# Designs tried in a protein design run: designed miniproteins, single chains, continued (4). Part 65

Each design is a single chain, and the fold is of that chain. pLDDT is the mean over its residues in the fold that is shown.

## One batch from the design tools (miniprotein)

Design m14397
Fold by ESMFold2-Fast:
Parts: sequence; structure tokens; C-alpha cells
Structure m14397 (fold): chain A 80 residues (1-80)
Amino acid sequence: EAEELLEKGREYLKQGDFEKAEEYYKKALEILIKELGETHPKVAEAYEELGELYRAQGDLEKALEYEVKAGMILIKAGLE
């Protein structure tokens, strides 16, 4: 389910529908946190997708916030 929501978010981002992309990424993030916990690598993936979304919108401050969240998770998971 969460992976399907991430895929839908990516589709909307490619189409330039930033509002729908954000909606689907946030829904995926909520499910991933609930099912896997806040520090799981798949949660970092959802944060990375949100970072790319905000970067594409020109919201570099929000992009950086989500990129940092993803990086912190990956460091804790031993992947960085």
C-alpha cells in the first residue's frame, strides 16, 4: 500500500501536479511510520521523495529539512 502511494506521488511529480504528489507522499509517510517506525529506511525514502518535491517547487528550505530527516534515518540505520 505505502509503496503504491509513493509510486502515485512520483507519477504526479513527473506531471507537475505538486499538490497531489505531496498528498500521496505524506499518506505513504504516515503508513510507513505506523507500520515500520520513524527510523526505518523506507521512511527515509518517503522523506527523500518529499525533499525532491519541494526542491522541484523551488522551496529549498523545506527540501533541505526533508533531506536532513532522510539522512539522519540512514545514518542511524547504518546506510550512510
Scores: mean pLDDT 83

Design m14398
Fold by ESMFold2-Fast:
Structure m14398 (fold): chain A 76 residues (1-76)
Amino acid sequence: SEIEELIEKLRELQERYLELVEKLKADPNDEKVKAELEKVYREIREIVLKLVEQGKTEEVERLDEELRARLQEISA
């Protein structure tokens, strides 16, 4: 379904976002990584909005909480 495709895309983008955050942690001045992070984050926000419009707010909130937890582990 369209909803399942959006959820899978969101998961893929979240994994890509985490990879880019790790790269930026290793090289904080990498302007290409910064630009790609902004692009991926924008794409995440677009998919989140579409899922919320489809009534999937609870699933989006759960995935966002998981992403935030993993980001905290990287930042520690």
Scores: mean pLDDT 86

Design m14399
Fold by ESMFold2-Fast:
Structure m14399 (fold): chain A 66 residues (1-66)
Amino acid sequence: MTFVVTLKGDTAKQIGLVLKLMGQPYVSITPVSPTTFVVTLKGTPEQQAAMVAELKGQSFVSVTEV
C-alpha cells in the first residue's frame, strides 16, 4: 500500500523517523519535499498494518492513504 507522509515537529524527530523507515527492507521511500515523502509498503499484511499504525500514532506525522 502507498501513503503520503508529512512530517511536523522538530528536526530531531523528523530525522529519527526517516532513519527508521530507511532501515526497513520492505519499505520504499520517495522524497517529494524535505518534509513530505511517498511511502510504499511491501511485505505481509501484518507488517503493513503495523507500520501504518506506528506512523498514525506519531503526533508529529500526518498520513494520507493513496
Scores: mean pLDDT 72

Design m14400
Fold by ESMFold2-Fast:
Structure m14400 (fold): chain A 45 residues (1-45)
Amino acid sequence: SEIYKEIDKLLKEANEKVESTTDPEEAARIVGEALRKIEELRRKA
């Protein structure tokens, strides 16, 4: 499914961004934004 591919892409992008930051607040923001978008995509599945 296209939606599952987008979810996987969002997870990979979020992981890369978290790995690149030294700021725990920024890491939490990145994860939160990814989870919100994933939830939106799951509603469409």
Scores: mean pLDDT 80

Design m14401
Fold by ESMFold2-Fast:
Structure m14401 (fold): chain A 57 residues (1-57)
Amino acid sequence: IELNVPAETPEEAIALARELLARQGVSGPVSFPPENPVTHKSAVQLVEALAARAREL
């Protein structure tokens, strides 16, 4: 466990996106798959992209 640096994976990003969509009142019909699940940098960008999509909803 890294205390100072958040370790995010594409799977964690998807879980966060699901939670964010639920808070926006969106259920089941929307799915945001990972596009570049290779590095932690890709995971961070994925989370940002999914958050932006959720804001549009």
Scores: mean pLDDT 50

Design m14402
Fold by ESMFold2-Fast:
Structure m14402 (fold): chain A 111 residues (1-111)
Amino acid sequence: MEDAEKLIKKAEEYEKEGKKEEAAEQYLKAAGLLVSENKYDEAIELAKRAIELAEEDSELRARALAILGLAYFLQEKYEEAIEYAKKALEIDPDNEEAKAVLEKAKYGLES
């Protein structure tokens, strides 16, 4: 059973070993769990760290940007949500989560 704390510790171990992609994947999994627990600030921090460790234009980078957009959207920070959702879609135009965040965040600004 994975919890966010265990995933973060595993990510830190991979990072110390120079395994940047493996570290990014564990931070990304932890960020997703933290979003589901309404811990948006912590999720944002981990998703940003995953982006720093992921390669440019990678699937991990696109997924991390989508999670950033979602976390900002759930904090009602709609402008930031739109910016990160757009960045995710620039890498992966078919990312359904980023598309949903972009649409809903634009509606939030209109309302």
Scores: mean pLDDT 84

Design m14403
Fold by ESMFold2-Fast:
Structure m14403 (fold): chain A 96 residues (1-96)
Amino acid sequence: MAEGAKALGEGKYEEAAKLFEEYLKKDPTSAGGWANLARAYFKLGKYEEAAKYAEKALEIDPTNPLALETLAEAYKKLGKEEKAKELEEKLEKLKA
C-alpha cells in the first residue's frame, strides 16, 4: 500500500497501478486499495477502468472519499454529469 501511494504521489501512475494491483491480489477487500487503483487509472486517462475500480471501492466502503472523488471525476470525463453531481453532493456531506 505505502509504496503504491508513494508512486501515485510522485506521478508514476503506471507503477502505482501495478503496485496496487499486486496488493489487491493479496487483499481484494481493501476499499483504499481499489480507490488508489481507480485514481492511478484516472491519471492515466483510462476513465472507464477508473470508474469500474472506484465503484468496486464503494461496494466495500460506500463513504470512501477518494473513491467518491475519483468516480465523480471519471463520470464527468465520460459525460455522466448527473451521476457525477450526485457523488459530489455525497462527498460534500461527508466533509461536514
Scores: mean pLDDT 83

Design m14404
Fold by ESMFold2-Fast:
Structure m14404 (fold): chain A 104 residues (1-104)
Amino acid sequence: NPELVADAVAAARAAEASGGPVGGERVDEENGLRYLAVGLGVGRLAIGIATLVDDSTGEIQLAVALVHGGEVLFEAAVTGKTVAEVQKKLAPYSDEVRELVRNL
């Protein structure tokens, strides 16, 4: 989902620019959609996570971006039907990404 990746990048850049965590949840009750975008500083990097959950299907879409100096160093997007499936698909990535998914 390229829009979800763009939201993760934007959240990471906003966290880097502000020097602190940024984020917000948006709920589309009519369509059963829950959206969360969070940006966090991790050492010298900023991490953005954007998640879209479809309450009717249980589908979870997650995008992650790592930013430094406004530049995107890494981006990934995964889809699953459980938190465990999403975590398994993220297993090849850093422990920091897995820790952030666990705390969602």
Scores: mean pLDDT 74

Design m14405
Fold by ESMFold2-Fast:
Structure m14405 (fold): chain A 66 residues (1-66)
Amino acid sequence: MVLKVTLKGSVEAQIGTILRLIGDPNVEVERLSEDVLKVTLVGSEEENEAIIAELRADPNVEVEEL
């Protein structure tokens, strides 16, 4: 599954989100611009759904399914 993740909020919040995603072995991250990431989920369906739910719950992140 491929997601477009738009980073909002402070620089500190954006860095925290990027480090969290890069640290996940089931996540591949490609930076499209300063505030936009392409996130490829390579885990199980259950693991991928958990990551999507966490991102959607974050007020500093906007998530779109590609």
Scores: mean pLDDT 82

Design m14406
Fold by ESMFold2-Fast:
Parts: C-alpha cells; structure tokens; sequence
Structure m14406 (fold): chain A 79 residues (1-79)
C-alpha cells in the first residue's frame, strides 16, 4: 500500500511525498528491496545522488540480482 502510494506521488513529480511514502513502506518491511530502489529513484530525480546511492546499495544488498538497481547505481556514480 505505501509503496503504491509512493509510486503515485512520484508519477506526479511529488518526490518529497514519494520519499515519505517509500520510507513508511520500508518501516513496515525493511527487506522490501523494491521500496529501497524506488526511494533511490525519487532521490535521484531530486538530484540527491548521495542519498540515491545509499538507497540503491541497500536494494542490492537485499536483492543482489536486482539489475535495475545496479544499472541506476552505476548511472548515479557517473554524476
């Protein structure tokens, strides 16, 4: 529910609200790799690349085969 709410906010460009929703999803399920990945995407969209790196790294720790998180992590490292 909270991850879906975060996705809805992100689709509207409401990244602050998206970040809060993803953080709540993570509080309910800290091992939800997709929520960490989506949090990273929201931070990257705001130009918060250090926070995006931390979120993507956590997603990869939880799901090492998470190709999209790896690709986005590498893209942010080039900033």
Amino acid sequence: AHANLGNAYASQGKYDEAIEAYKRAIELDPNFAEAHYNLGNAYAAQGKYSEALEAYSRALELKPDFEEAKDNLEAVLEK
Scores: mean pLDDT 83

Design m14407
Fold by ESMFold2-Fast:
Structure m14407 (fold): chain A 105 residues (1-105)
Amino acid sequence: VEVEDDSPAAKFLAALFDSPYPSKVKIKVLERKDGVEVLEIEGDFPAGGRTIKKLVVKFEVDANGKVRVLEVLDIEVESDTPLTPEELERLKQAIADSLNAAADL
């Protein structure tokens, strides 16, 4: 995992995507202000017969460095069929829920 910044959300994501296999996951901190961090995650993530190529996620970071997903702001999906707006929103919510479940471990 390649990380450009040592923010709490970037550290959480780096740990989550840590793998014994060579990964081309890149994490960039786009914004960090007032306990809110916006990160761009680039990689090849399988999701229901599609591949997610990029995610932009908004996190809340508390005074102890605990992270929580507020919103998935953007997603780039490689797919044989374009996602409808409803499918895209459901996928963003599923990703947010999964990341929050991982953060609670």
Scores: mean pLDDT 74

Design m14408
Fold by ESMFold2-Fast:
Structure m14408 (fold): chain A 61 residues (1-61)
Amino acid sequence: HMDDEVNLALYIIKAVIAEKSGDYEEAAKYYRQAADWSQRAGNTELAEEYRKKAEELEKKA
């Protein structure tokens, strides 16, 4: 449980940093990983939100 939550937090941090740097492809990759970890934690709603965020960033790349 704790490991899943820590990994989720780390990927979100990496995604935000990449997005702020204009690295939209890298940010999208990290948001997709955040979605996967959200799904593993049983949070399907959050996983869907991060997947949508990644798709929007991929359109900007």
Scores: mean pLDDT 81

Design m14409
Fold by ESMFold2-Fast:
Parts: structure tokens; sequence; C-alpha cells
Structure m14409 (fold): chain A 79 residues (1-79)
């Protein structure tokens, strides 16, 4: 599914920067895991909160944000 591809792409992008930004990468991965759990449980309020927290981590770490944004764009283009 497109959702699974987009999540996997984001995780791979974050993991690729784990050595350079270990704390930010661990937090981003935690928020991605929580977001996936909330979406699969149908908890839209929790999903929105974890998406917001992920966005905050990315805004504070421009290189991590750039990598994640590029990965999402490529995942969306894959057919």
Amino acid sequence: SSFDRILAAQREAVESLKEEYPEASEEALRQLDELERAIRAGDLEAAREHARRLQEVLEKNPKLKEAVQKAVEEAVKES
C-alpha cells in the first residue's frame, strides 16, 4: 500500500542519518512507530499528535527534514 511505502521510506531516511543525528533520529523513529500504531488502531487524535511531534523533530533538524521529504516524494512517485 502507499501508506506502507511512505512509512518505510521515512524510516529508511531517518535510519540513514542515525550516525550523524542519533538523538533526533531515535525520536523521529519513535514518533513514526507511534503514528503507525495510532493509524492502524483508528485513533485519529493520537495519529495527529504523533504526526505533529514528528514534524517538530524534523523542523529542528533541517538535514533530517530534507532527507525525509525527499524519501516521501520518491515513495509517492513509485508505481
Scores: mean pLDDT 84

Design m14410
Fold by ESMFold2-Fast:
Structure m14410 (fold): chain A 67 residues (1-67)
Amino acid sequence: AVREILVRAAERGAPPSAEEAALLEAFEAEALAEAAGLAPDDPTLPPLVQQAREAIALGRETYLAKE
């Protein structure tokens, strides 16, 4: 679900809806919490976190760029 939202935001360059934005924010918090619970050397952690941060940052940038 979240991956689909991130892909949509990144590919379309359009800001996510209010509902999608809430999901992205919730997922960011959950991803960070999960990262805190996962082993620091987990090979899936860095690419997942980086990918999520990049897509979320792109979504935020798009929202801000509307002005």
Scores: mean pLDDT 56

Design m14411
Fold by ESMFold2-Fast:
Structure m14411 (fold): chain A 70 residues (1-70)
Amino acid sequence: MLEEALRRIAEIDEELRARTVPLAEAGDEKAVLELTAEALEEIARILEEAGELEHAEALRKLAEELREKV
């Protein structure tokens, strides 16, 4: 299960970079932070499903902090 979770996380990371790089180049920091927070929430959900509750909680807190900066 953890190997499957890590594979899914890697896929999300690739998609996040593909989406955020153009926005960062355009100077849309708000959009970058919003998309990053959404990706962290999705990764946290995957980690929770894999039983990594401590890491899932840490990522959710980070996502909330990023949303507050928007």
Scores: mean pLDDT 79

Design m14412
Fold by ESMFold2-Fast:
Order: structure tokens, then C-alpha cells, then sequence
Structure m14412 (fold): chain A 66 residues (1-66)
């Protein structure tokens, strides 16, 4: 959210859509990294759920880039 606000402040209005897309990509990447870091401390059931979430996040990232 803060990154989006900073990008909007520095960029022309026509670039707002690009800034928002970048912010969404960073949010998804951040969630993926957070899950991977926490996976080390998880039990088997929690790791399985985390892997499924990571796969969903990767798919969303690919959709945004394509």
C-alpha cells in the first residue's frame, strides 16, 4: 500500500495502472517469500497447505505477467 502511494506521487497519472500492477506483483511475491520462510517451522499438514498457497501465488504472478 505504501509503495503504491509512493509510486503514484512520483509518476504521471497515465502510469497509475502500471504502478498498481507492480504493487500487486510485489504483494504476491512478499506472501510467497513469507510462506517459504515460515514453512521451515511448520508441521507436515501446515507445509502441505503452504505449498498449495505458494502454487496459487505463482499462478497469479504468471497471469499478471502474461
Amino acid sequence: SELVEELRASQKPHQVEISEKIAELLRLIGEMIDLELKEKDMDEEEREKAKKKIEELKKKIKELLE
Scores: mean pLDDT 72

Design m14413
Fold by ESMFold2-Fast:
Structure m14413 (fold): chain A 73 residues (1-73)
Amino acid sequence: SVAEEAYRIALEEGATEEQARNLSVLAKTGVEKLGLDPETALEIVREAARRISAGMPLDEALHYAAQRLKEAA
């Protein structure tokens, strides 16, 4: 599923399990509620996870990802 793939991607980019779960839920929402292509949602998750790994707080990274998903919809 897109949620499982997003979780895996976030962990690979250095996110914690909690951070990866939050990004996974967001990716699923983007695909299911906003009608985004799964590949687009997964790219946004990867970008957000990289920002977290670079020191961005989780709440700021989630806001960034949510805005990117809405813009792509």
Scores: mean pLDDT 87

Design m14414
Fold by ESMFold2-Fast:
Structure m14414 (fold): chain A 102 residues (1-102)
Amino acid sequence: MKEEKAKKLIKEGEKYMLKKDYDKAIKLYEEAVKIAGEDNVEALIALGKAYLNKKDYDKAIEYYQKAIEVDPDNKDAWSNLGVAYSNKGDDKKAREYQQKAV
């Protein structure tokens, strides 16, 4: 029930991501996390991607790390964590995390 509402909010946020309205997307994804809980991997990854697009790499890393804590096998979270570290200029960590995204 709460997970279904969170999925709807994530879907709405995706529309704002396509319009490059990252602030609106973030608000919708934050509401999804609030409703479904801090362990909703889909919402955590969506928040990470929105912050990554805003070039807020520290926030992107924070949300991808939370997603990995919940689901360590999530390839998207590991791959995007590597992208965020690469964008911060930490090529060693970027390579290490992308190796986990097999």
Scores: mean pLDDT 83

Design m14415
Fold by ESMFold2-Fast:
Structure m14415 (fold): chain A 78 residues (1-78)
Amino acid sequence: SEDEEEAKLLIEQGRKTIEEDEKILAEMEADPNADPELIELAKERIEEARKKVEEAEELLKQGKYKEAKETALSVGAR
């Protein structure tokens, strides 16, 4: 269904957002002038995003496509 396809696409986009944020975090940790507060914020953001992607994947497995879409979409809301 269209809802299932959209849910899968948004979950994939969420995973890509996490990958991008992990790359940014790695660059920040490599920078000796990086703000430790921003590093901690980035870590928290990545952890929240991972939980949302896992939740969306579980909802998708249950056939709850609209809930999966909403959860996955919230990963990109920053």
Scores: mean pLDDT 84

Design m14416
Fold by ESMFold2-Fast:
Structure m14416 (fold): chain A 65 residues (1-65)
Amino acid sequence: MEELIQAAQDLLNELKKKAEEFKKAGVTSGTYTIEKVIPERKVVLIGTLELKDGKFIFTIEAKPL
């Protein structure tokens, strides 16, 4: 259980880092997706960063493998 929470936090931090990179580059629209597989729990975490009108939207979803 703790492994899923930690992995989700790590994924969110990676998305936040990407958002700062996009902000510095003047990107105001687009989508960036990254996946992290957790084999021992048979799940995949899908993190999505969406940029709309200079706004950053973060989504993290856990799906069974």
Scores: mean pLDDT 78

Design m14417
Fold by ESMFold2-Fast:
Structure m14417 (fold): chain A 59 residues (1-59)
Amino acid sequence: MDLARAGRRAEFDTLVALVRASVARVKATRDSSAAISAEDLLKLREEMEAATRERIAAL
């Protein structure tokens, strides 16, 4: 029984680790993607604003 129990635990731990990694990745991707997208958009907006100001100044 001990050998079977040890093997079952190892398999269970592997499956749990895989499932947890997958779930954590999906969650992180969702949250991080939204946050990163917003940050990236703000950065692009700032760059466009700076470029516009430079163009106006170069008028």
Scores: mean pLDDT 66

Design m14418
Fold by ESMFold2-Fast:
Structure m14418 (fold): chain A 88 residues (1-88)
Amino acid sequence: LKEKAEELLKKYGIPYKEIKVVNDLSQIDIDKTAALLTTSPIPEELLRLGRGAFNPKADGTVVIYTGELTPEQIRELIAKGVRVLQLE
């Protein structure tokens, strides 16, 4: 998982300091998170928006989220500037 995440981050040119694996959204400090990577299917309309999201407050933390994400949760993350990418 971390190796695939690092490849995806390099593909999209996303700088990072650390990668954390979490299974609960409450464990994520959204204001400090640069990107969230999920195996949950991302709706097509949100794929482009998720890749382009930017949070200037992010400390370089990237999260691999192993739980399920709803489209509503994905929209909230993107609205807060968190990049949301799909892991395969």
Scores: mean pLDDT 76

Design m14419
Fold by ESMFold2-Fast:
Structure m14419 (fold): chain A 84 residues (1-84)
Amino acid sequence: SPEEEALREEIESIEDPKAKFMLEALFRLVRELIARHPGLRAALLEVLRETIEEVKRRKPTTDAEYMALLDEFVARLQAVVDAY
């Protein structure tokens, strides 16, 4: 979809290779979830967008900072699933 392509292009523009690698993995997970739950597409893409913005804002450098972002991403995904 155009929204998925826009998010993919935004991830490709990330200069930090570790942040880019993490976001590419999260993008793949979101796509798998959308394939299983098409009705959640908009909400799942919003979770990914919010995570990209948090990475840009917080500029993680340590493993602990990356783990905190991953934990927040998982919590946001769970909230989307639980709301439906």
Scores: mean pLDDT 86

Design m14420
Fold by ESMFold2-Fast:
Structure m14420 (fold): chain A 68 residues (1-68)
Amino acid sequence: GVAEEAAERVRELAEEHADDPELAELLRQMAEAIRKGDLETADRLGVRIALLDAEVAARVGEELRKVA
């Protein structure tokens, strides 16, 4: 479904950013939040991701728009 596809795209972002362990871990948590439909956790994680990397946060936001 759409949530599974969005979660997989965010998990791919975590793999692309494996050299940044903090960002990669937040992206893995975001993928799981999207998969579970936990939008409150997704919102909190999105703020933390944006503080580390605004471009990555914009890509995550695109995936969240598909689920909301």
Scores: mean pLDDT 85

Design m14421
Fold by ESMFold2-Fast:
Structure m14421 (fold): chain A 93 residues (1-93)
Amino acid sequence: AAEEALEKGKKALDEGNYEEAIKYFQRAIDLAPEDSPLRGEALALLGIAYAKMGKYKEANRYFAEADRVFRKAGVPVEVLQRFADELREILRS
């Protein structure tokens, strides 16, 4: 269920449907276990969706929460770094 919401969010994000992506990523967060890698990924992608909408305060907040969740889940820093690299490309565009 959480994985399905995450994948639907990714599809909406790829299609430029940022409001739909946000709804699906929020659903994935609601369904995912606390401090799970999936919750961290959904939070990072939620941050990317907000950044693509120009909502940088929200983007930074969700990226900070993703970092916290990934650290607790034992996810390697390289995973968060890939999302941070995507955010930097959005901010340069």
Scores: mean pLDDT 82

Design m14422
Fold by ESMFold2-Fast:
Structure m14422 (fold): chain A 61 residues (1-61)
Amino acid sequence: SEEERRKRLEWYEREAEASMEAMKKTAEALASGDEELRRQVQAEIQAVGEELNRERAELEA
């Protein structure tokens, strides 16, 4: 349906934004040479990925 298409589009937009932020933060952490920051960024990326995967599963249910 049109509503299902809208929800999927919104999810893809969120995923794209999260992906861009992940790339930016990863590059900044790598450039910093701060191992603790790199670890924190990886944890953030994992948490966001888990949330997006959960939302995707709900859309496909």
Scores: mean pLDDT 83

Design m14423
Fold by ESMFold2-Fast:
Structure m14423 (fold): chain A 95 residues (1-95)
Amino acid sequence: PTPTFYEMMEDYADYLYKQGKYDEAIKVYEKILAFAEKTLPADDPRIADIYVKLGEAYYKKGEFEKALETYRKALDIHPDNEKARKLLEEVEKKL
């Protein structure tokens, strides 16, 4: 199957992240979240997954407090997100 527009936006944000363009990646992830919040249920695990990626971008910028808040948002949406929980614990040790 061909990627959806949603998957293509995520791939583009992931590409920017890999290039070290964290500010641009953050803007694309925020755009994905805006569309997801209008089209998906508030507790959809896909929303939590994008918050995890947004938090990772903040972490790479050294904005550990923002990364922490963003991972907490992911866990508020989907408490069973193992990656968010692990990354939250890692950031707490940095603070």
Scores: mean pLDDT 84

Design m14424
Fold by ESMFold2-Fast:
Structure m14424 (fold): chain A 73 residues (1-73)
Amino acid sequence: MSKEEIEAEILAALAAMYRSIAKLMASRGAPKEELEKILERIEKLKEEAEKTGNEEATRRVEEAVEEVKKLIE
């Protein structure tokens, strides 16, 4: 596995972790502002994933962004 592949997998895993945290926080009635902070972190991970050129990892991060956006909207 190349450094780029490992980096992309780490970014996707981090995005999935933040998505899970956001879902748990939302289920506990966390304020919108806290969910927006998590969304901001995932959006930064999306930018990094796009730079790796790994389309699959980028798609997984985008899915995490969309799920967290649905929790806020």
Scores: mean pLDDT 83

Design m14425
Fold by ESMFold2-Fast:
Structure m14425 (fold): chain A 80 residues (1-80)
Amino acid sequence: MLTEEEKEEYRKKGEEYIKKAEEYVEKFKETGDPEELYKAAEAYEKAAEYYKLAGDEKKALEADINAGVYLLKGAVLKVT
């Protein structure tokens, strides 16, 4: 089992990916490019993986939900 220090390191990694995902969402608001939403979804997915490793099931679930939401938004906006 991981130590509490190792779990804290994974939590910090999860927080870094949440921040990256939020930066991509902000870029989408500026550009309107659905590509930024796909990048946000990928970053949320990575955050969920790190939170699972840290044992933070609630934050992992929240990140997984956000990944799905932004992936769907990106897909819906690719109308052509």
Scores: mean pLDDT 84

Design m14426
Fold by ESMFold2-Fast:
Structure m14426 (fold): chain A 78 residues (1-78)
Amino acid sequence: MAEDYLKKGEQAFKEGNFKEAGDYWEKAGILYANDGDPEKAAEAFRKASEAYRKDGTPEGIRKANALERAADAVEAGL
């Protein structure tokens, strides 16, 4: 369930496991989008983006940029 991934991401983020937090919040965003909740999907994608930026790897930064675009797209009704 999306909410479970959201909580797992919060725990990972508190532990400093930013990549893991990003991975969980990305999954939460996908599930919220599939459930027809674009606002929660966008929030989860933006949380994932922040976590990947804190991870600081080139892959993480690329993923963060993609997730910000995904958040904008789901809010636009795409």
Scores: mean pLDDT 86

Design m14427
Fold by ESMFold2-Fast:
Structure m14427 (fold): chain A 61 residues (1-61)
Amino acid sequence: SKEEQEVIAKGLEAIRLGREAGNAKAVELGKQSIRLAEEGKIDEARELAEEALRLVREAKA
């Protein structure tokens, strides 16, 4: 679905930014988000992807 593709894209971005920042937790949450999205658990996957991105954004503040 479009929602699944959007969540996977966010998860991949979190993994990329997390690796760049050396934030292992953000990378792990991004990976978990992609797995949940592939299982059809879109809402749970979105929450994890957004949490991973939040962790990376907080490191820049």
Scores: mean pLDDT 82

Design m14428
Fold by ESMFold2-Fast:
Structure m14428 (fold): chain A 67 residues (1-67)
Amino acid sequence: LEEEIKRIEEEIAKLKALRDTINALLANPSTPDWEKQQLQQFLAEVDKRIAELEARRRKLEEEKKRL
């Protein structure tokens, strides 16, 4: 359980770092429009994955507290 929560936290941290990189590229006027379209789609997938992992972590934390 603890190891599972730790792995989820590490995954969330990696995805948040990736999201920051994507947002930086989207904010860069030198990034071509076709790449921005791809990055926007990828960003939506990353945000969805983060939300799913945060929900799973919350459930595991609740189970841990139930002893």
Scores: mean pLDDT 81

Design m14429
Fold by ESMFold2-Fast:
Structure m14429 (fold): chain A 82 residues (1-82)
Amino acid sequence: SADEVAQRVGELVREKAGGKVSDEAIDNAVRAIKQLLDAGYSLEEVAEVLERAANALSHDPRYKEIAETLRLAAEAVRELAK
């Protein structure tokens, strides 16, 4: 289900980040992933959306943590799509 996938992504991001990103950032990413899946987007499409968002935010130091969280979330979604 979308809930199970989104929850698993959150767990994988937490593991990959090793405490370097906030629980709030992870929870926001999990909610966004669930919304996209509920809207009918595939795992591949969700990963592409997250990758584009991470790249767009990566150039501004104010959004470095958010960009990293989205990058890790995209990696996790790609792992689950295998």
Scores: mean pLDDT 86

Design m14430
Fold by ESMFold2-Fast:
Structure m14430 (fold): chain A 91 residues (1-91)
Amino acid sequence: ANSHFLEGNMLLLEKRLEEAAEHFKKAIELDPNYAEAWYNLGLTKPEDAKEYYKKAIELDPNYAEAWANLLKLEPNDKEAQAKLKTLPVPP
């Protein structure tokens, strides 16, 4: 239902990362609790990705994709390792 989130997803698929990030920022301005928008913002901003994935996890502690990508950035994160063992395998 959030048009900025949908547009951001299309731009992300096209590798237009800067434009995708602006749309995800707008989605977050409309709904700061939008865990998926925080996660996708992390996909568009590698330099800040860790903070955005942590925010997504704060909002949705069962967000398997956010935990998986956080673990890729911090392979020795024992919390992320343990949490991923309890969550369903992402598709």
Scores: mean pLDDT 81

Design m14431
Fold by ESMFold2-Fast:
Structure m14431 (fold): chain A 70 residues (1-70)
Amino acid sequence: MRSSRTTAAALLAISGEPEEAMELAEEMVKEYEGDPRVPDDLELVAKALELAGDDKRSEEMREKAEELRK
């Protein structure tokens, strides 16, 4: 499920696996293309990345979320 995937990505980011968190988030975007809730899910992953100290990847996820809200 989308929610489970978002939670898994956030946990990976906080656990020190930001690359896997990014990959899982991108898979979620592809699998749930057109779901209006995906941008909010990406912002949750971005927040987890920011809390882990990965500001660059956090910003990239926020940019993807904004892109999908167009």
Scores: mean pLDDT 78

Design m14432
Fold by ESMFold2-Fast:
Structure m14432 (fold): chain A 86 residues (1-86)
Amino acid sequence: SDEKRRVLAWAELTVDGGAVTFIEHVVRNNGMSPEEALKELELERERTEEVLREAERLGDEELVERAREVLERIERLIKELEEKLK
């Protein structure tokens, strides 16, 4: 119970999307290179995938949905940035 609450608090902080929103804003305003943004987004992808695995293990359907939404946004941004580097 207590461990589940601790894990959910960590997961909640990860899937709020704030870090992804900040990266997108900084890139669009030329404050970060596409290469730097890709590295940061890949780290956020790994963290969000870990949250998705934990959410599935705990049977938290709402957290699973939120983690998937954040992953879709990260994958879209990575694809956009990779196209700029071609």
Scores: mean pLDDT 77

